# Designed miniproteins, single chains, continued (2): the designs that were tried, part 92

Each design is a single chain, and the fold is of that chain. pLDDT is the mean over its residues in the fold that is shown.

## One batch from the design tools (miniprotein)

Design m7389
Fold by ESMFold2-Fast:
Structure m7389 (fold): chain A 57 residues (1-57)
Amino acid sequence: MEEYERKLEEAKKYAERAKKLAKEGASISEIMAEFGEMGDYLGEALKLKKELERKKE
């Protein structure tokens, strides 16, 4: 549970950074790097969620 929540918090931080960079006119590479990190954390969170759902069956 705690690991899942931490992964989601990290993903949200990177999403917020990506939005801020886009508003400031940062390079596409910088914006995509933040989205890449967000995607990695979301993927890990989904894996943890599936494991939790198995235990609650």
Scores: mean pLDDT 78

Design m7390
Fold by ESMFold2-Fast:
Structure m7390 (fold): chain A 65 residues (1-65)
Amino acid sequence: SVAAVVRSLKSLQDLVDVVSRWRETYGPDRTDQLFQQILAAIMQDPVTEDLRQKILESQDLLENS
C-alpha cells in the first residue's frame, strides 16, 4: 500500500530509489500515478512533516529521478 511505502521512507534518497524501482517494474505512466499518491499521502499525514519539507527542498532531484 502507499501508506506502507510512505512509512518506509527514511530519507529523500529512499524515495528516489523506490521511484526508480517502480519505473523498472511498472513503467513510467504507472510510476507517475503511484508517485502522485505518495505525495498526496505525505501532504495529508502530519507524522511525515519533516520528510515533506525535505521533498520541497529537493523537488528537482525527485522529478529527474
Scores: mean pLDDT 65

Design m7391
Fold by ESMFold2-Fast:
Structure m7391 (fold): chain A 64 residues (1-64)
Amino acid sequence: SAIEAERPELLEQAEKLYEEALEYIKKGDYKKALRLAIAAALLFGAAGENEKALEVLKEIEKLL
């Protein structure tokens, strides 16, 4: 549970962007996937979910 209301909203946005990034990876659109994954990692970090942010970056690193 988050102390501030905006943290759940940031997590929801981050998860949505990460799911979209994974879909673009499956389609072979790595440029779009990279953009979405970076945005997701930033939002996870802002929400205090540092482990999830690192997970996202680790997935995208496999494509570089």
Scores: mean pLDDT 77

Design m7392
Fold by ESMFold2-Fast:
Structure m7392 (fold): chain A 84 residues (1-84)
Amino acid sequence: DLEEKLKKLKEFEEELKKKWEEKMKELEEKGASEEEKKELLKEFYEEAIEKLREILGLSEETVEALRKGDVETAAALFEEQLAA
């Protein structure tokens, strides 16, 4: 179970990196504004959280903390979930 999750995380990391590089290049080519960059970052971040929720089975509280950018709280909640 854990091995399968780690494999999916590695695959997701590689896909996420490639997708991010493609999106960043597109923004550079378009000369995107700071507002446009923030919108794309928000979309990308939300998509990443949703995929992490699926792969890791994150709790509602952990997902909410991540959406707020509270990584420290999210990490603590995830550690609690793993200890259960």
Scores: mean pLDDT 75

Design m7393
Fold by ESMFold2-Fast:
Structure m7393 (fold): chain A 59 residues (1-59)
Amino acid sequence: MVKARVVKDYTATKPDELSLKVGQVVEVLGKAGEGVVLARNLEDGSIGKVPGDVLVPLP
């Protein structure tokens, strides 16, 4: 399972995107586009697209 930490706040601008706050942990489900990943928010289980640059992979 690939987990990543949110390092930059992100506010969803499209209905298929997730809003995330610094310090949250997400599960990376796959690539959704160039520079965009499909992720699951582990706090509420919601799934959506986020820019990959707001995430840092966890070991």
Scores: mean pLDDT 80

Design m7394
Fold by ESMFold2-Fast:
Structure m7394 (fold): chain A 66 residues (1-66)
Amino acid sequence: SMEEAKKYLVQGQNAYNQGDYDKAIDYYRKAAELDPSLTPVTYRNIGLALKAKGDLEEAAQYFARS
């Protein structure tokens, strides 16, 4: 549901703030699956998490798709 999607988006942001970038990416992906209208926001946030991990090539791809 939209409410569950927003919950996953918040959980992803919390994981990111704790430095758990892999968990953040997982939550962002779940948010986009439940509410595709969140795809631009979740893709940007996945890109930021990948950049924080040093995965610059993959980060660039997500930013281009956001």
Scores: mean pLDDT 87

Design m7395
Fold by ESMFold2-Fast:
Structure m7395 (fold): chain A 77 residues (1-77)
Amino acid sequence: MTEEEAKKLAEEGEKLAREKRYVEAGEKFIEAAKILEKVLGPKHPEVQLMYINAAIAYKEGKDEKRMQEALERANKL
């Protein structure tokens, strides 16, 4: 897994969010965050940013549980 794969997933998430497919967008940001955790370490600011992006997407998609899980991940970094 590479930073390029994470970037592609984040870009797919942004496209899905523009199409108002917010839950799917959140899933892409979570996948990107997991790759960045492995490459950069769990405390890296880019990892925190991806979890925040996922939380925002899940909030818009009305997935309260996954929004809370993503927010907890961002806050523990």
Scores: mean pLDDT 84

Design m7396
Fold by ESMFold2-Fast:
Structure m7396 (fold): chain A 62 residues (1-62)
Amino acid sequence: MKQQLLLQAVSYSFLGLAYRVEGNLEAAAKAYERSSKLFKEAGDEESAKYYEELSKKLKEEA
């Protein structure tokens, strides 16, 4: 169900933020990438693009 996917996407975005605060940029980028894919599956394309951009930026900085 799309609502369940949205909740999982939010959970991964939170994990990405936690990893970023810890300084693990590689783990943060992967969490944001997963979040982006789940947001896209749930139909939230704006949030999906936002977290995809964050993931790519963190991968460049890692």
Scores: mean pLDDT 81

Design m7397
Fold by ESMFold2-Fast:
Structure m7397 (fold): chain A 68 residues (1-68)
Amino acid sequence: SEEEKILEEIKKITEKKAEEAGLSEEEKKALKALAADLAKDLIENYNATPEEAIADAEVLVDSFIESL
């Protein structure tokens, strides 16, 4: 589905950013889940566009990494 494709793209972006930031495997898994869950909620419950969901998930990921 289109949603599954978007969630996979978000996970891919999150993986790359987390690896570049030196996060542990546990932290990477948690961050991927958090980003994907946010995007899914925005798409399913707030009628967000794919572009909006990806952008908001990326902001979440960047903010998390900056907070470490």
Scores: mean pLDDT 85

Design m7398
Fold by ESMFold2-Fast:
Structure m7398 (fold): chain A 61 residues (1-61)
Amino acid sequence: MEELREKGDRLADAGRKAYAQGDYDTAIRLYEKAVELYSKVDPEKAAEIEAELQRVKAEKA
């Protein structure tokens, strides 16, 4: 579904912006939602965003 991919793209972009501003909690939440949506339509993109999510989690710790 094209709408799910577009929502995933928007969530991933929002997560990257939050991360750039040091808002790790918001970035993690947005990336998790993006991964969930991408996993349904684009597994490769889901894996890419999951890798970004894991880096943000490591930096927050």
Scores: mean pLDDT 81

Design m7399
Fold by ESMFold2-Fast:
Structure m7399 (fold): chain A 84 residues (1-84)
Amino acid sequence: SLARIEEVNEKIEKTKDEEEKRKIVVEEAERVAKELLEQAEKALKEGKISEEEYEEFKKFLEEQLKKLKELYEEKKSVEEIAEA
């Protein structure tokens, strides 16, 4: 949610260590991806999406998280990681 993004941003602003800021952003992205996947699984069980659509969405989330983690490993800025 938008309110959760604001909470994460506040934690980033209070953190002086750039490495810790990056960790917060990556961990929040992983949490959001997990919640989105759980919502997609529920939609699949309710017949709102197909199994193929669920698998495509899961792969999409895994690819986005991989890209975000690669930016983290390359020591990119918090702003670059947050925009990925």
Scores: mean pLDDT 72

Design m7400
Fold by ESMFold2-Fast:
Parts: C-alpha cells; sequence; structure tokens
Structure m7400 (fold): chain A 69 residues (1-69)
C-alpha cells in the first residue's frame, strides 16, 4: 500500500502528524493495519504527546498478535 510506505517515510523524517494522516487515509481506503503498523502509530502519538492514543494502539497491536496461531 503506497500510503503506508509514505507514512513510514514520514515517521523516519519526524513528520508524525503526516504519518498519522497517511495511515488514516490508508484505513479509509480499506487497508487493514498490521500489529507493526499499530506500533508505529503508537510511536507517532507518543512523540506528539498523546499518551492515551499511544497506549490504545499498543493494545490493538497486542490483540492482533494474539490472533496469530
Amino acid sequence: MELVEKAKQALDEGNYEEAIKLFEEAKRAGYKPTAEDYNLLAQAYQMLGDKEKARSYIEKARELLKKER
């Protein structure tokens, strides 16, 4: 998904708000985030000071990992 690749690039550049926007656009386009994607979203929110959303996304990542068997 090109939007996800751009989001990861934005994270590498420190553009956390742009990275979050790109992930949200990807989800609206039907992309299903992976556990890694949720961990990256948690990092972005943590860097922006939104600790509650960061914790929420860490929890979502853990839930996805539990479904792997």
Scores: mean pLDDT 81

Design m7401
Fold by ESMFold2-Fast:
Structure m7401 (fold): chain A 68 residues (1-68)
Amino acid sequence: AQADADVIGAAATEARPLVEQGKYEEALQLLADRIRKEAPNVTVRLELDADGRPVLVYESADGVPAGP
């Protein structure tokens, strides 16, 4: 949903300085905690892509990807 996408976008903006500093675990924790609190219908998980690289996946209750 659009509201879930907005929450993810805001959380990503908040986590951006941590990512830029190489603090990926802190950024992941901030994203997961904020999304869990503000968009409980969105699931954040770590998956391997086609190249076997870890990527963050965001899924809403409607089954629509919610990551900008």
Scores: mean pLDDT 65

Design m7402
Fold by ESMFold2-Fast:
Parts: sequence; C-alpha cells; structure tokens
Structure m7402 (fold): chain A 84 residues (1-84)
Amino acid sequence: SLSKEELEVEILDSMGRMFLAIGKILEKQGKYKEAAESYKKAVELFTEALKLAEENNAKEELIERIRENLKEAEENLKKAEEKA
C-alpha cells in the first residue's frame, strides 16, 4: 500500500499533468494568457511534488519523471507568456 507521503507525491504529479494538458488545449485555441496560467499551476504542483519526492527518498524513476514534467511545464510557460 502507498504511504501518505507517496500518495501526496502521486496526487501532486497527477494534478500537475492535468494542468499541463489544460494549458496545451488552451494554447491550441490561441488562449495564450489562460494557457500561461495553467502552465504556472503545473510548475507549482510539479515543484512541490519534486520537493516531497526528494525529501522522502522516492524511486529515482519517479523523481526523473517529475523533473521532466516540470521542465516541459516551464518551457511551455515561457513560450505561452511570450505569445500573450
């Protein structure tokens, strides 16, 4: 069974992925300001997930996945803000 800490990391990562996906949908619609807000939420959630994963010595594969998701969200945020 998942510990409380492992569950919290997975929830934060899942929420981050959801906002990243919402941002991509909004960007495809030309809603760059709204996309940027969704990407900001994704960055915040992945940053918190990464911090908790590292503090709880989570599996390296999980930490790496979260780092990759964070990098994608940060890159998409920058591009959306430049177009807004």
Scores: mean pLDDT 89

Design m7403
Fold by ESMFold2-Fast:
Structure m7403 (fold): chain A 92 residues (1-92)
Amino acid sequence: GGGSAGALTRAMITAKQAGATVKVDVDGDTATVTVSNANSSSLSAMQQAADQARADGDTATLTVSGSTVTLTVSGLSAEGLTALAIAAIGLE
């Protein structure tokens, strides 16, 4: 179902509330969430979102580079991708 999109949205909200900058890019069936100025709370939220995406059968890759955390999720539904794009606009 839509578990991966929901988990990503929750992680984005958690990161934003923790003072991080959140960006979302959508390409095909893949969503890439980039969190800048991430702290331990932001990293934990992104890790939980990656675990949920894998549990839903999607492919999730989490990369940490300095204070930037990038989560790429592939296999999302078109409806889920649209919901993430709308959520991203609301976080800016």
Scores: mean pLDDT 78

Design m7404
Fold by ESMFold2-Fast:
Structure m7404 (fold): chain A 87 residues (1-87)
Amino acid sequence: AEIAEGLQKAIEGKLDEEEVEKLKELIEKVAEEQKKKAEAEDPGEGVKKVEELKKKLLEILELVVKDKLDAEQLEELARAEEAAKAA
């Protein structure tokens, strides 16, 4: 619940950079706790599933952060590369 609410707020642009870092730490902490439970109950596949979900959540958060911090720069760079290739 807390991670899902945090991600939704990040996507909506309602989190500042410090809050985003705290959300990243929360994702890592929850993943470690779930990984320990998976090791006891479903070693192997359960652990891999937790690690995959952790990576996916962190990737989504990083994309949101980059869009917030460097959206104009990344978009301008992509447009310039496409224009140079098409010219």
Scores: mean pLDDT 66

Design m7405
Fold by ESMFold2-Fast:
Structure m7405 (fold): chain A 58 residues (1-58)
Amino acid sequence: LTDDEIEVVKKVAEIAKELGLTPQEAARLTNRALKAMDEGGLDEALKVIEEFAEELKK
């Protein structure tokens, strides 16, 4: 894993813990964020994580 990939995984883990996501929801968010990173880098991946968290709100 690159440092950027580790950062994404850590961010997803934090959001999953705070929002009470299931393992399946956390895995789906991780996959979405990593795909976004391939398209637009770390900033895009973090944006996708934030948008997902906002959509769920809790």
Scores: mean pLDDT 77

Design m7406
Fold by ESMFold2-Fast:
Structure m7406 (fold): chain A 58 residues (1-58)
Amino acid sequence: MSLREQAELDLAKGLASKDPTTAATAFAHARRLAEQAGDEELARRAEKGLKEAYAASK
């Protein structure tokens, strides 16, 4: 599986997760993999999801 495909799967997992902690972990992985793949749009989507998940988790 390519880095971009892995990032897309982790992003989808984050979006599907209702638990903020699980979502944050998935988005963090997606962001890292997207950055390594050079996909700025995917990295931006993952970063937005990560910030929202962190805001929800307290």
Scores: mean pLDDT 80

Design m7407
Fold by ESMFold2-Fast:
Structure m7407 (fold): chain A 71 residues (1-71)
Amino acid sequence: DEAALAAAYRASAVVTNDELNKEASEASLTHGVRRALEARDLGPRTVTVQTSVEVDPETVAAQTVRVEILA
């Protein structure tokens, strides 16, 4: 279910603190997506997950989030 995967992705996104940076947020999102994929039992295949987060420089908040899952 794509909605469940999207919810897991959002739940893993923590980009509201001045001690968090783009790399930390992307790592958290990648981890959340990986855990969601494991829960779906997509093995024994190999899955590549790519994440990116664009941060608004004025508010230091996540503005755009993108996930690409290749199986």
Scores: mean pLDDT 53

Design m7408
Fold by ESMFold2-Fast:
Structure m7408 (fold): chain A 56 residues (1-56)
Amino acid sequence: MTKEEVEKALENIEKALEKYPDNPVVRAMARRDLEELKKQYPEFKERIDKLIEKAK
């Protein structure tokens, strides 16, 4: 995955959390995807950690 694809994935996750803030399934899926991205792309750790907090 390219850096641009990772940024697009993070943007899509943030948009989903904004659209469905009260949906626990969306939040759980977002957290899972963010943890996976964090393992593969540690350079995005700060941005990912911020989104994980938003997905609680």
Scores: mean pLDDT 79

Design m7409
Fold by ESMFold2-Fast:
Structure m7409 (fold): chain A 78 residues (1-78)
Amino acid sequence: MKAAEEAREGAEKGGERGAEAGARLGGAAGAAAGAIEAIGGGVQAALEAGGTKEAMEAAGEAGRKGAKRAIEAGLAAG
């Protein structure tokens, strides 16, 4: 439970950083870079939380939401 919560927080922070980077760079390139950052942050958070299936699933879901937001922000900027 706590590991899944930590993975979600890490993925959400990664998603926020990705969205900011995507918006700053703009366009499709910014969207792609932001999405990669968001997904990577989620995976790293899940591994740091002990890599349980529950933590990985939580990180994956939060990472996908963050990536979608980063893509939307990047596309809107460009």
Scores: mean pLDDT 67

Design m7410
Fold by ESMFold2-Fast:
Structure m7410 (fold): chain A 64 residues (1-64)
Amino acid sequence: KEALENLQKAVEALQAGDKETAIEYFKKAYELGNETAFGALKLVEAGRYDLALQAAQNAIDILK
């Protein structure tokens, strides 16, 4: 539940171009036990925002 909320906030931040805030929310989702959030975080760090958004959206869809 809490991991889902943090993933949604990370996606919103990333879509707004706020990479720093997106990284913070992905880190929070990972700390809450969502392993996919770690992959998304690493993709943002690598500048692969397209793949980070896909990974995060897939994780959100699974948690619904």
Scores: mean pLDDT 80

Design m7411
Fold by ESMFold2-Fast:
Structure m7411 (fold): chain A 103 residues (1-103)
Amino acid sequence: SAQTAALRAMAARNQAAAKKNYKKKEEEARRLEARFEEALRRREEVSLAELAALARETARALAEAAGAHHALGTEENEKKGKEYEARMARYAALAAELEAEAA
């Protein structure tokens, strides 16, 4: 029916928008992880406070990527969300260590 077709089209649009959102969040997280790894390789040239701030920002971006995946509610996106949460936890722990060293 036209009503059923309209509801399916709306669901498809909502899924496409959600997918576009999580791809943006994943790309932001990947960019920040790459920047952190570059800064870590140049540790002698970067302040501990700046490195700690970058690690904290990376953890935030990973948390947003995880949330965007969980918002889709599929089993595959829940799995991806958990993978991003694990990476976020590692960067949050590293940020805490670097913050303690900088203090």
Scores: mean pLDDT 82

Design m7412
Fold by ESMFold2-Fast:
Structure m7412 (fold): chain A 95 residues (1-95)
Amino acid sequence: ASLAELQEHAANLARVLREAAEELLEKAREAERQGHLEAAELLRKAAELLERAAELAEEAARSTDAAEAQALIDEAVRLAIEAEELAAQAKAAAA
């Protein structure tokens, strides 16, 4: 609702997205060790999308315009959804 609430939400989102990206990179390393090369590549692509989403969320947290902050949050969420789809494909590829 307020700019301050959007900035706080964006800061929390950025932290969660960076933590999720690191988790996916660990899963990619494990998939590679198990010989699941396609799964590892999909997990790395998912992690890259989450890192980009985190950068947008960090930009939203620093924005002084509520409409700009909301647009950046919306784009970060869109990238996070794409990353979840790639992670699901990676799980299927490793099965």
Scores: mean pLDDT 90

Design m7413
Fold by ESMFold2-Fast:
Structure m7413 (fold): chain A 77 residues (1-77)
Amino acid sequence: MAEFFRRRAEELAAAGDEAGALWARAAAAILAGDYAEAARLLRELAPLAAAAVSDPEEAAEAEAALLARAAELEARA
């Protein structure tokens, strides 16, 4: 499963989908038990996810959700 997301991240990066690649890399890190790396990747993803949302309230919720998940993962690392 982790290998699948690692491969998917490489495919997304090659296609120019940086946000998708970051999400796939974070998923691979979570499945591999590398919570510190997963938290770092989610923090990098958070502003990109917010930028993809037109509604400022929804954008803030998306960013807050990713940052909260990153904090949970850092606590496990």
Scores: mean pLDDT 80

Design m7414
Fold by ESMFold2-Fast:
Structure m7414 (fold): chain A 91 residues (1-91)
Amino acid sequence: SWLRYATMGLIFERMGDYESAAKYYEKAIELAPDEHRADLYFRLGQVYEKLGKYDEAIEAYERAIELASSFPVPDTALIRKSKRKIEELKK
């Protein structure tokens, strides 16, 4: 399931293996329901930042905002933190 891939992503992230963490979060996103994809894109953005992949991080955060904004009740906290990350990375 997507949750298994998300868990593997978290394990590799905690180990400092950001390349493997990114691959597992990407697989989790492919399988996850829309409501969980927003949070996974935020996590993927943080992992791309650790890899120095700032353009990819910005794209991931933009996807998190898009998905979180499309919910019946928008995830305003996720939108706010993702916007903050984009602002920090554009400096």
Scores: mean pLDDT 86

Design m7416
Fold by ESMFold2-Fast:
Structure m7416 (fold): chain A 112 residues (1-112)
Amino acid sequence: GEEGGERGGERAREAAIEGGGAEGGSNAARGAGRGAMEGAKEAGSGVGAAAGAAAGAGGEFEARLKGGEEGGRAGGEGAKSAVTAAGRGSGGEGGRRAGERGGRAGAEGGRK
């Protein structure tokens, strides 16, 4: 479970760095948080869903607060944290679903 979250989180973090700046980081964190929440919910983990959503929101906020390149890094770390937290809270199946959906949504957000 945790490993799936970590892999998805790393993918979201990389997309945030590629997207550049606070906007890319913010979008990656928001996308990762929402995707991880939905993946965790599909596996029946309310705790994992809440953890992913909270971490994603935090990352989005931090990215906007810092701005620029630091905001991009903060958003990327928030995206990774969101997917990893949802995966850890959800266990095996939930972690895989949170990692897959969170990583995909984070990468898509970061590329915008």
Scores: mean pLDDT 73

Design m7417
Fold by ESMFold2-Fast:
Structure m7417 (fold): chain A 89 residues (1-89)
Amino acid sequence: MSAEEYYQLGQEYYAKGDYETAILYYQLAIYLDPNYSKAYFNLGEAYYKLGKYDLAIAYYEKALELDPNYEEAKRKLAEAKAKLAAKKA
């Protein structure tokens, strides 16, 4: 399988609400293509859905490191940071 095929499988499981399986497939996508900014972003999205905002932040930051113009990742990073701050308070 290609990185894109694993990424697509991750999206399918994410859409079904199976975030843990989505994470596995996104991790396989980045293993094959370490510069796959969209796969890092979607790892962040899946961790966000699981309430793991610290991990979501880390993966959104990695997506932005690879693609600094990734506007959705910038918005989601700010949102995840706000969620983490609220959870700690």
Scores: mean pLDDT 87

Design m7418
Fold by ESMFold2-Fast:
Structure m7418 (fold): chain A 116 residues (1-116)
Amino acid sequence: LEAALREEVERLAELLRRMGRPEEAETVLQLADLLLAAPEAEFRDRARTFLEAVAGALLALPELSPEQKAEIRALTAAALDALAAARSREEVLETLLRFLRGAIEILEKALAEREA
């Protein structure tokens, strides 16, 4: 799960760089490292901080349509609810993976629309 999270975070960072957002890409990578280094007692709170920071960065992108931003907000709300209910590090990681994969799909669609 941690290796899968690192892979999706690196994929998100690459998409952010392609959108001309290298600083946001670096911030996401740094927050992921801080999350994975967190002790078990702090892991859920660090995961919430990571999720909120990623969601905030994506919602600030002018390249996203109002509909795509609504999808990011929905993914964020669902992930925050799942984090509050999570009972293990594995459930937290699975929640973040679901969020990241959904966010990546939205960004890939936004990039494809720029070429249409």
Scores: mean pLDDT 83

Design m7419
Fold by ESMFold2-Fast:
Structure m7419 (fold): chain A 62 residues (1-62)
Amino acid sequence: MSKEEIIEKTTRHLVEKYGLSEEEARTIAQLAYESLVKKKGRVPSVREVIEEAERIVQEIQS
């Protein structure tokens, strides 16, 4: 799965579950992806990016 595919799937998940705008969701998805690449030194799975993105959303909304 490409970086673009992972970001797109994560973006869609955040829009559908949290009601975020596509622009806001895409920004969070990008941040989650880049954070995990830096932390793990490898391409993360879509599941890992979704879980990190949900963590970021919860931190912002709490």
Scores: mean pLDDT 81

Design m7420
Fold by ESMFold2-Fast:
Structure m7420 (fold): chain A 55 residues (1-55)
Amino acid sequence: MEAGRKEVEEGVEEFARIMRAALELEREEGPATGGEGLRELFERARRRVEEEERR
């Protein structure tokens, strides 16, 4: 148990948000298949989260 490390908690929350954005992108653009497709989906999801989290 690592209490007192806000960065770890923020990382877990960020991961959850990225997963949500990936699901939204998958719904909008269709499911990504293959290793490269998954990588691109996660890159887009991360960008989307960063833009939405800009606050």
Scores: mean pLDDT 69

Design m7421
Fold by ESMFold2-Fast:
Structure m7421 (fold): chain A 72 residues (1-72)
Amino acid sequence: SLIEAAARGAEGAAASETVGGARSAAYHAMKSLELGGGDKEAAEAARRGALSPTLEEAQRWAREAMEIAKKS
């Protein structure tokens, strides 16, 4: 499901020890949300995660994408 894809992105980002790892997790969540026709705000939050310059920001945005997806 799209909610599960967003949750996996948030979990992957939270488990990541590198900016690249967290960004990759957010990027995959973004692609799943965009291609699956998921919530546009959730996809945008995941995109912000994928483009974040820091680990903490990437993790925060991936979590936000999951929270938005759960509410849609």
Scores: mean pLDDT 85

Design m7422
Fold by ESMFold2-Fast:
Structure m7422 (fold): chain A 82 residues (1-82)
Amino acid sequence: MLEGLRATLESLRRDIEAAREMAADNPELLERVEEAEELAERAEELIGGSEEDRERARELLLEAMSLVAGVMLELAMDRVLS
């Protein structure tokens, strides 16, 4: 499970970087990307701790993934609607 959490974190960090690049001209979306990065950093701090820490890290990673997905969706919608 620890290995799985680290793999998820690594994948999430790649998605965050892609989202940041795509949102470069949108300060509001960049702010949300930075929120996701903060959650990912907090999750990394908890990985390697207790079982409760790993469960919390999993929750933080899910929240960060949801934020990134939302940013990517808004970027796609903005390209269609504006």
Scores: mean pLDDT 81

Design m7423
Fold by ESMFold2-Fast:
Structure m7423 (fold): chain A 87 residues (1-87)
Amino acid sequence: PSREEILAEAEVSLLVMSGYIHRKLGEKAEKEGDLESALEHYQKAVEDYRRALELARRHNLPEEWIEAIEEALKEAEENLKKVEEKL
């Protein structure tokens, strides 16, 4: 793979990891009754996954990567919507 492909894969991987961490922090905050912190973390998870998806599509990363990111984004958006409805 080219240097540009390697960097794109690395950036997407970091954004996916960041999104996952924020989603888990959001779930923890929600269980603790801190809906404001849960909202902030879920917003960051959605932002990271959306950027990861945009970059994965732009750089034509494998379809299985794109599908995994789309599923993670969908779950984070569902978590965000549920917390927004409680506030």
Scores: mean pLDDT 89

Design m7424
Fold by ESMFold2-Fast:
Structure m7424 (fold): chain A 65 residues (1-65)
Amino acid sequence: MLSEEEFDLEVELALHLIRATVAEKAGDYQEAAKHYRRAAEVASRIDPELAEQYRKLADELEKKA
């Protein structure tokens, strides 16, 4: 089981991903990129590989903005 601190990070990650997905589906690429960057920041404390994936998504969305 994750520690309490790690559990809180997982929840923060999930919330940022939900916000990013909603913004992306709405065509708000600037807002989506912002939330993916927040997700990457949180993910870097849990899984650096996953954090890199979210940074790449944010970069791609910025190019569409």
Scores: mean pLDDT 80

Design m7425
Fold by ESMFold2-Fast:
Structure m7425 (fold): chain A 95 residues (1-95)
Amino acid sequence: DLIEKGKYQEAVEKYQAEIEKNPNNAQAWLNLGQAYLLLGQYDKAIEYYKKAIELGGENNALALGNLGLAYDAAGKYEEGRKYIYKAREIYKKKE
């Protein structure tokens, strides 16, 4: 859908501008990664999810799960499985 792709491109521009102002905002990097995942740009999604994890900590289950999905979408199934399992382990430990 061209309209949906246009919305994701607008989201990319919005979160890029936010990161330029606040480069340590882990949530903005996560949102940018999600926008690129939805655009089918999986290598960029992987890059930005890694940045979100670096800034937000390795216990961010959402970022780890999304990183795993982006790796799977890119055909990197070994890496994808590793991060999905790590995210699942974190969810199981939340009481």
Scores: mean pLDDT 81

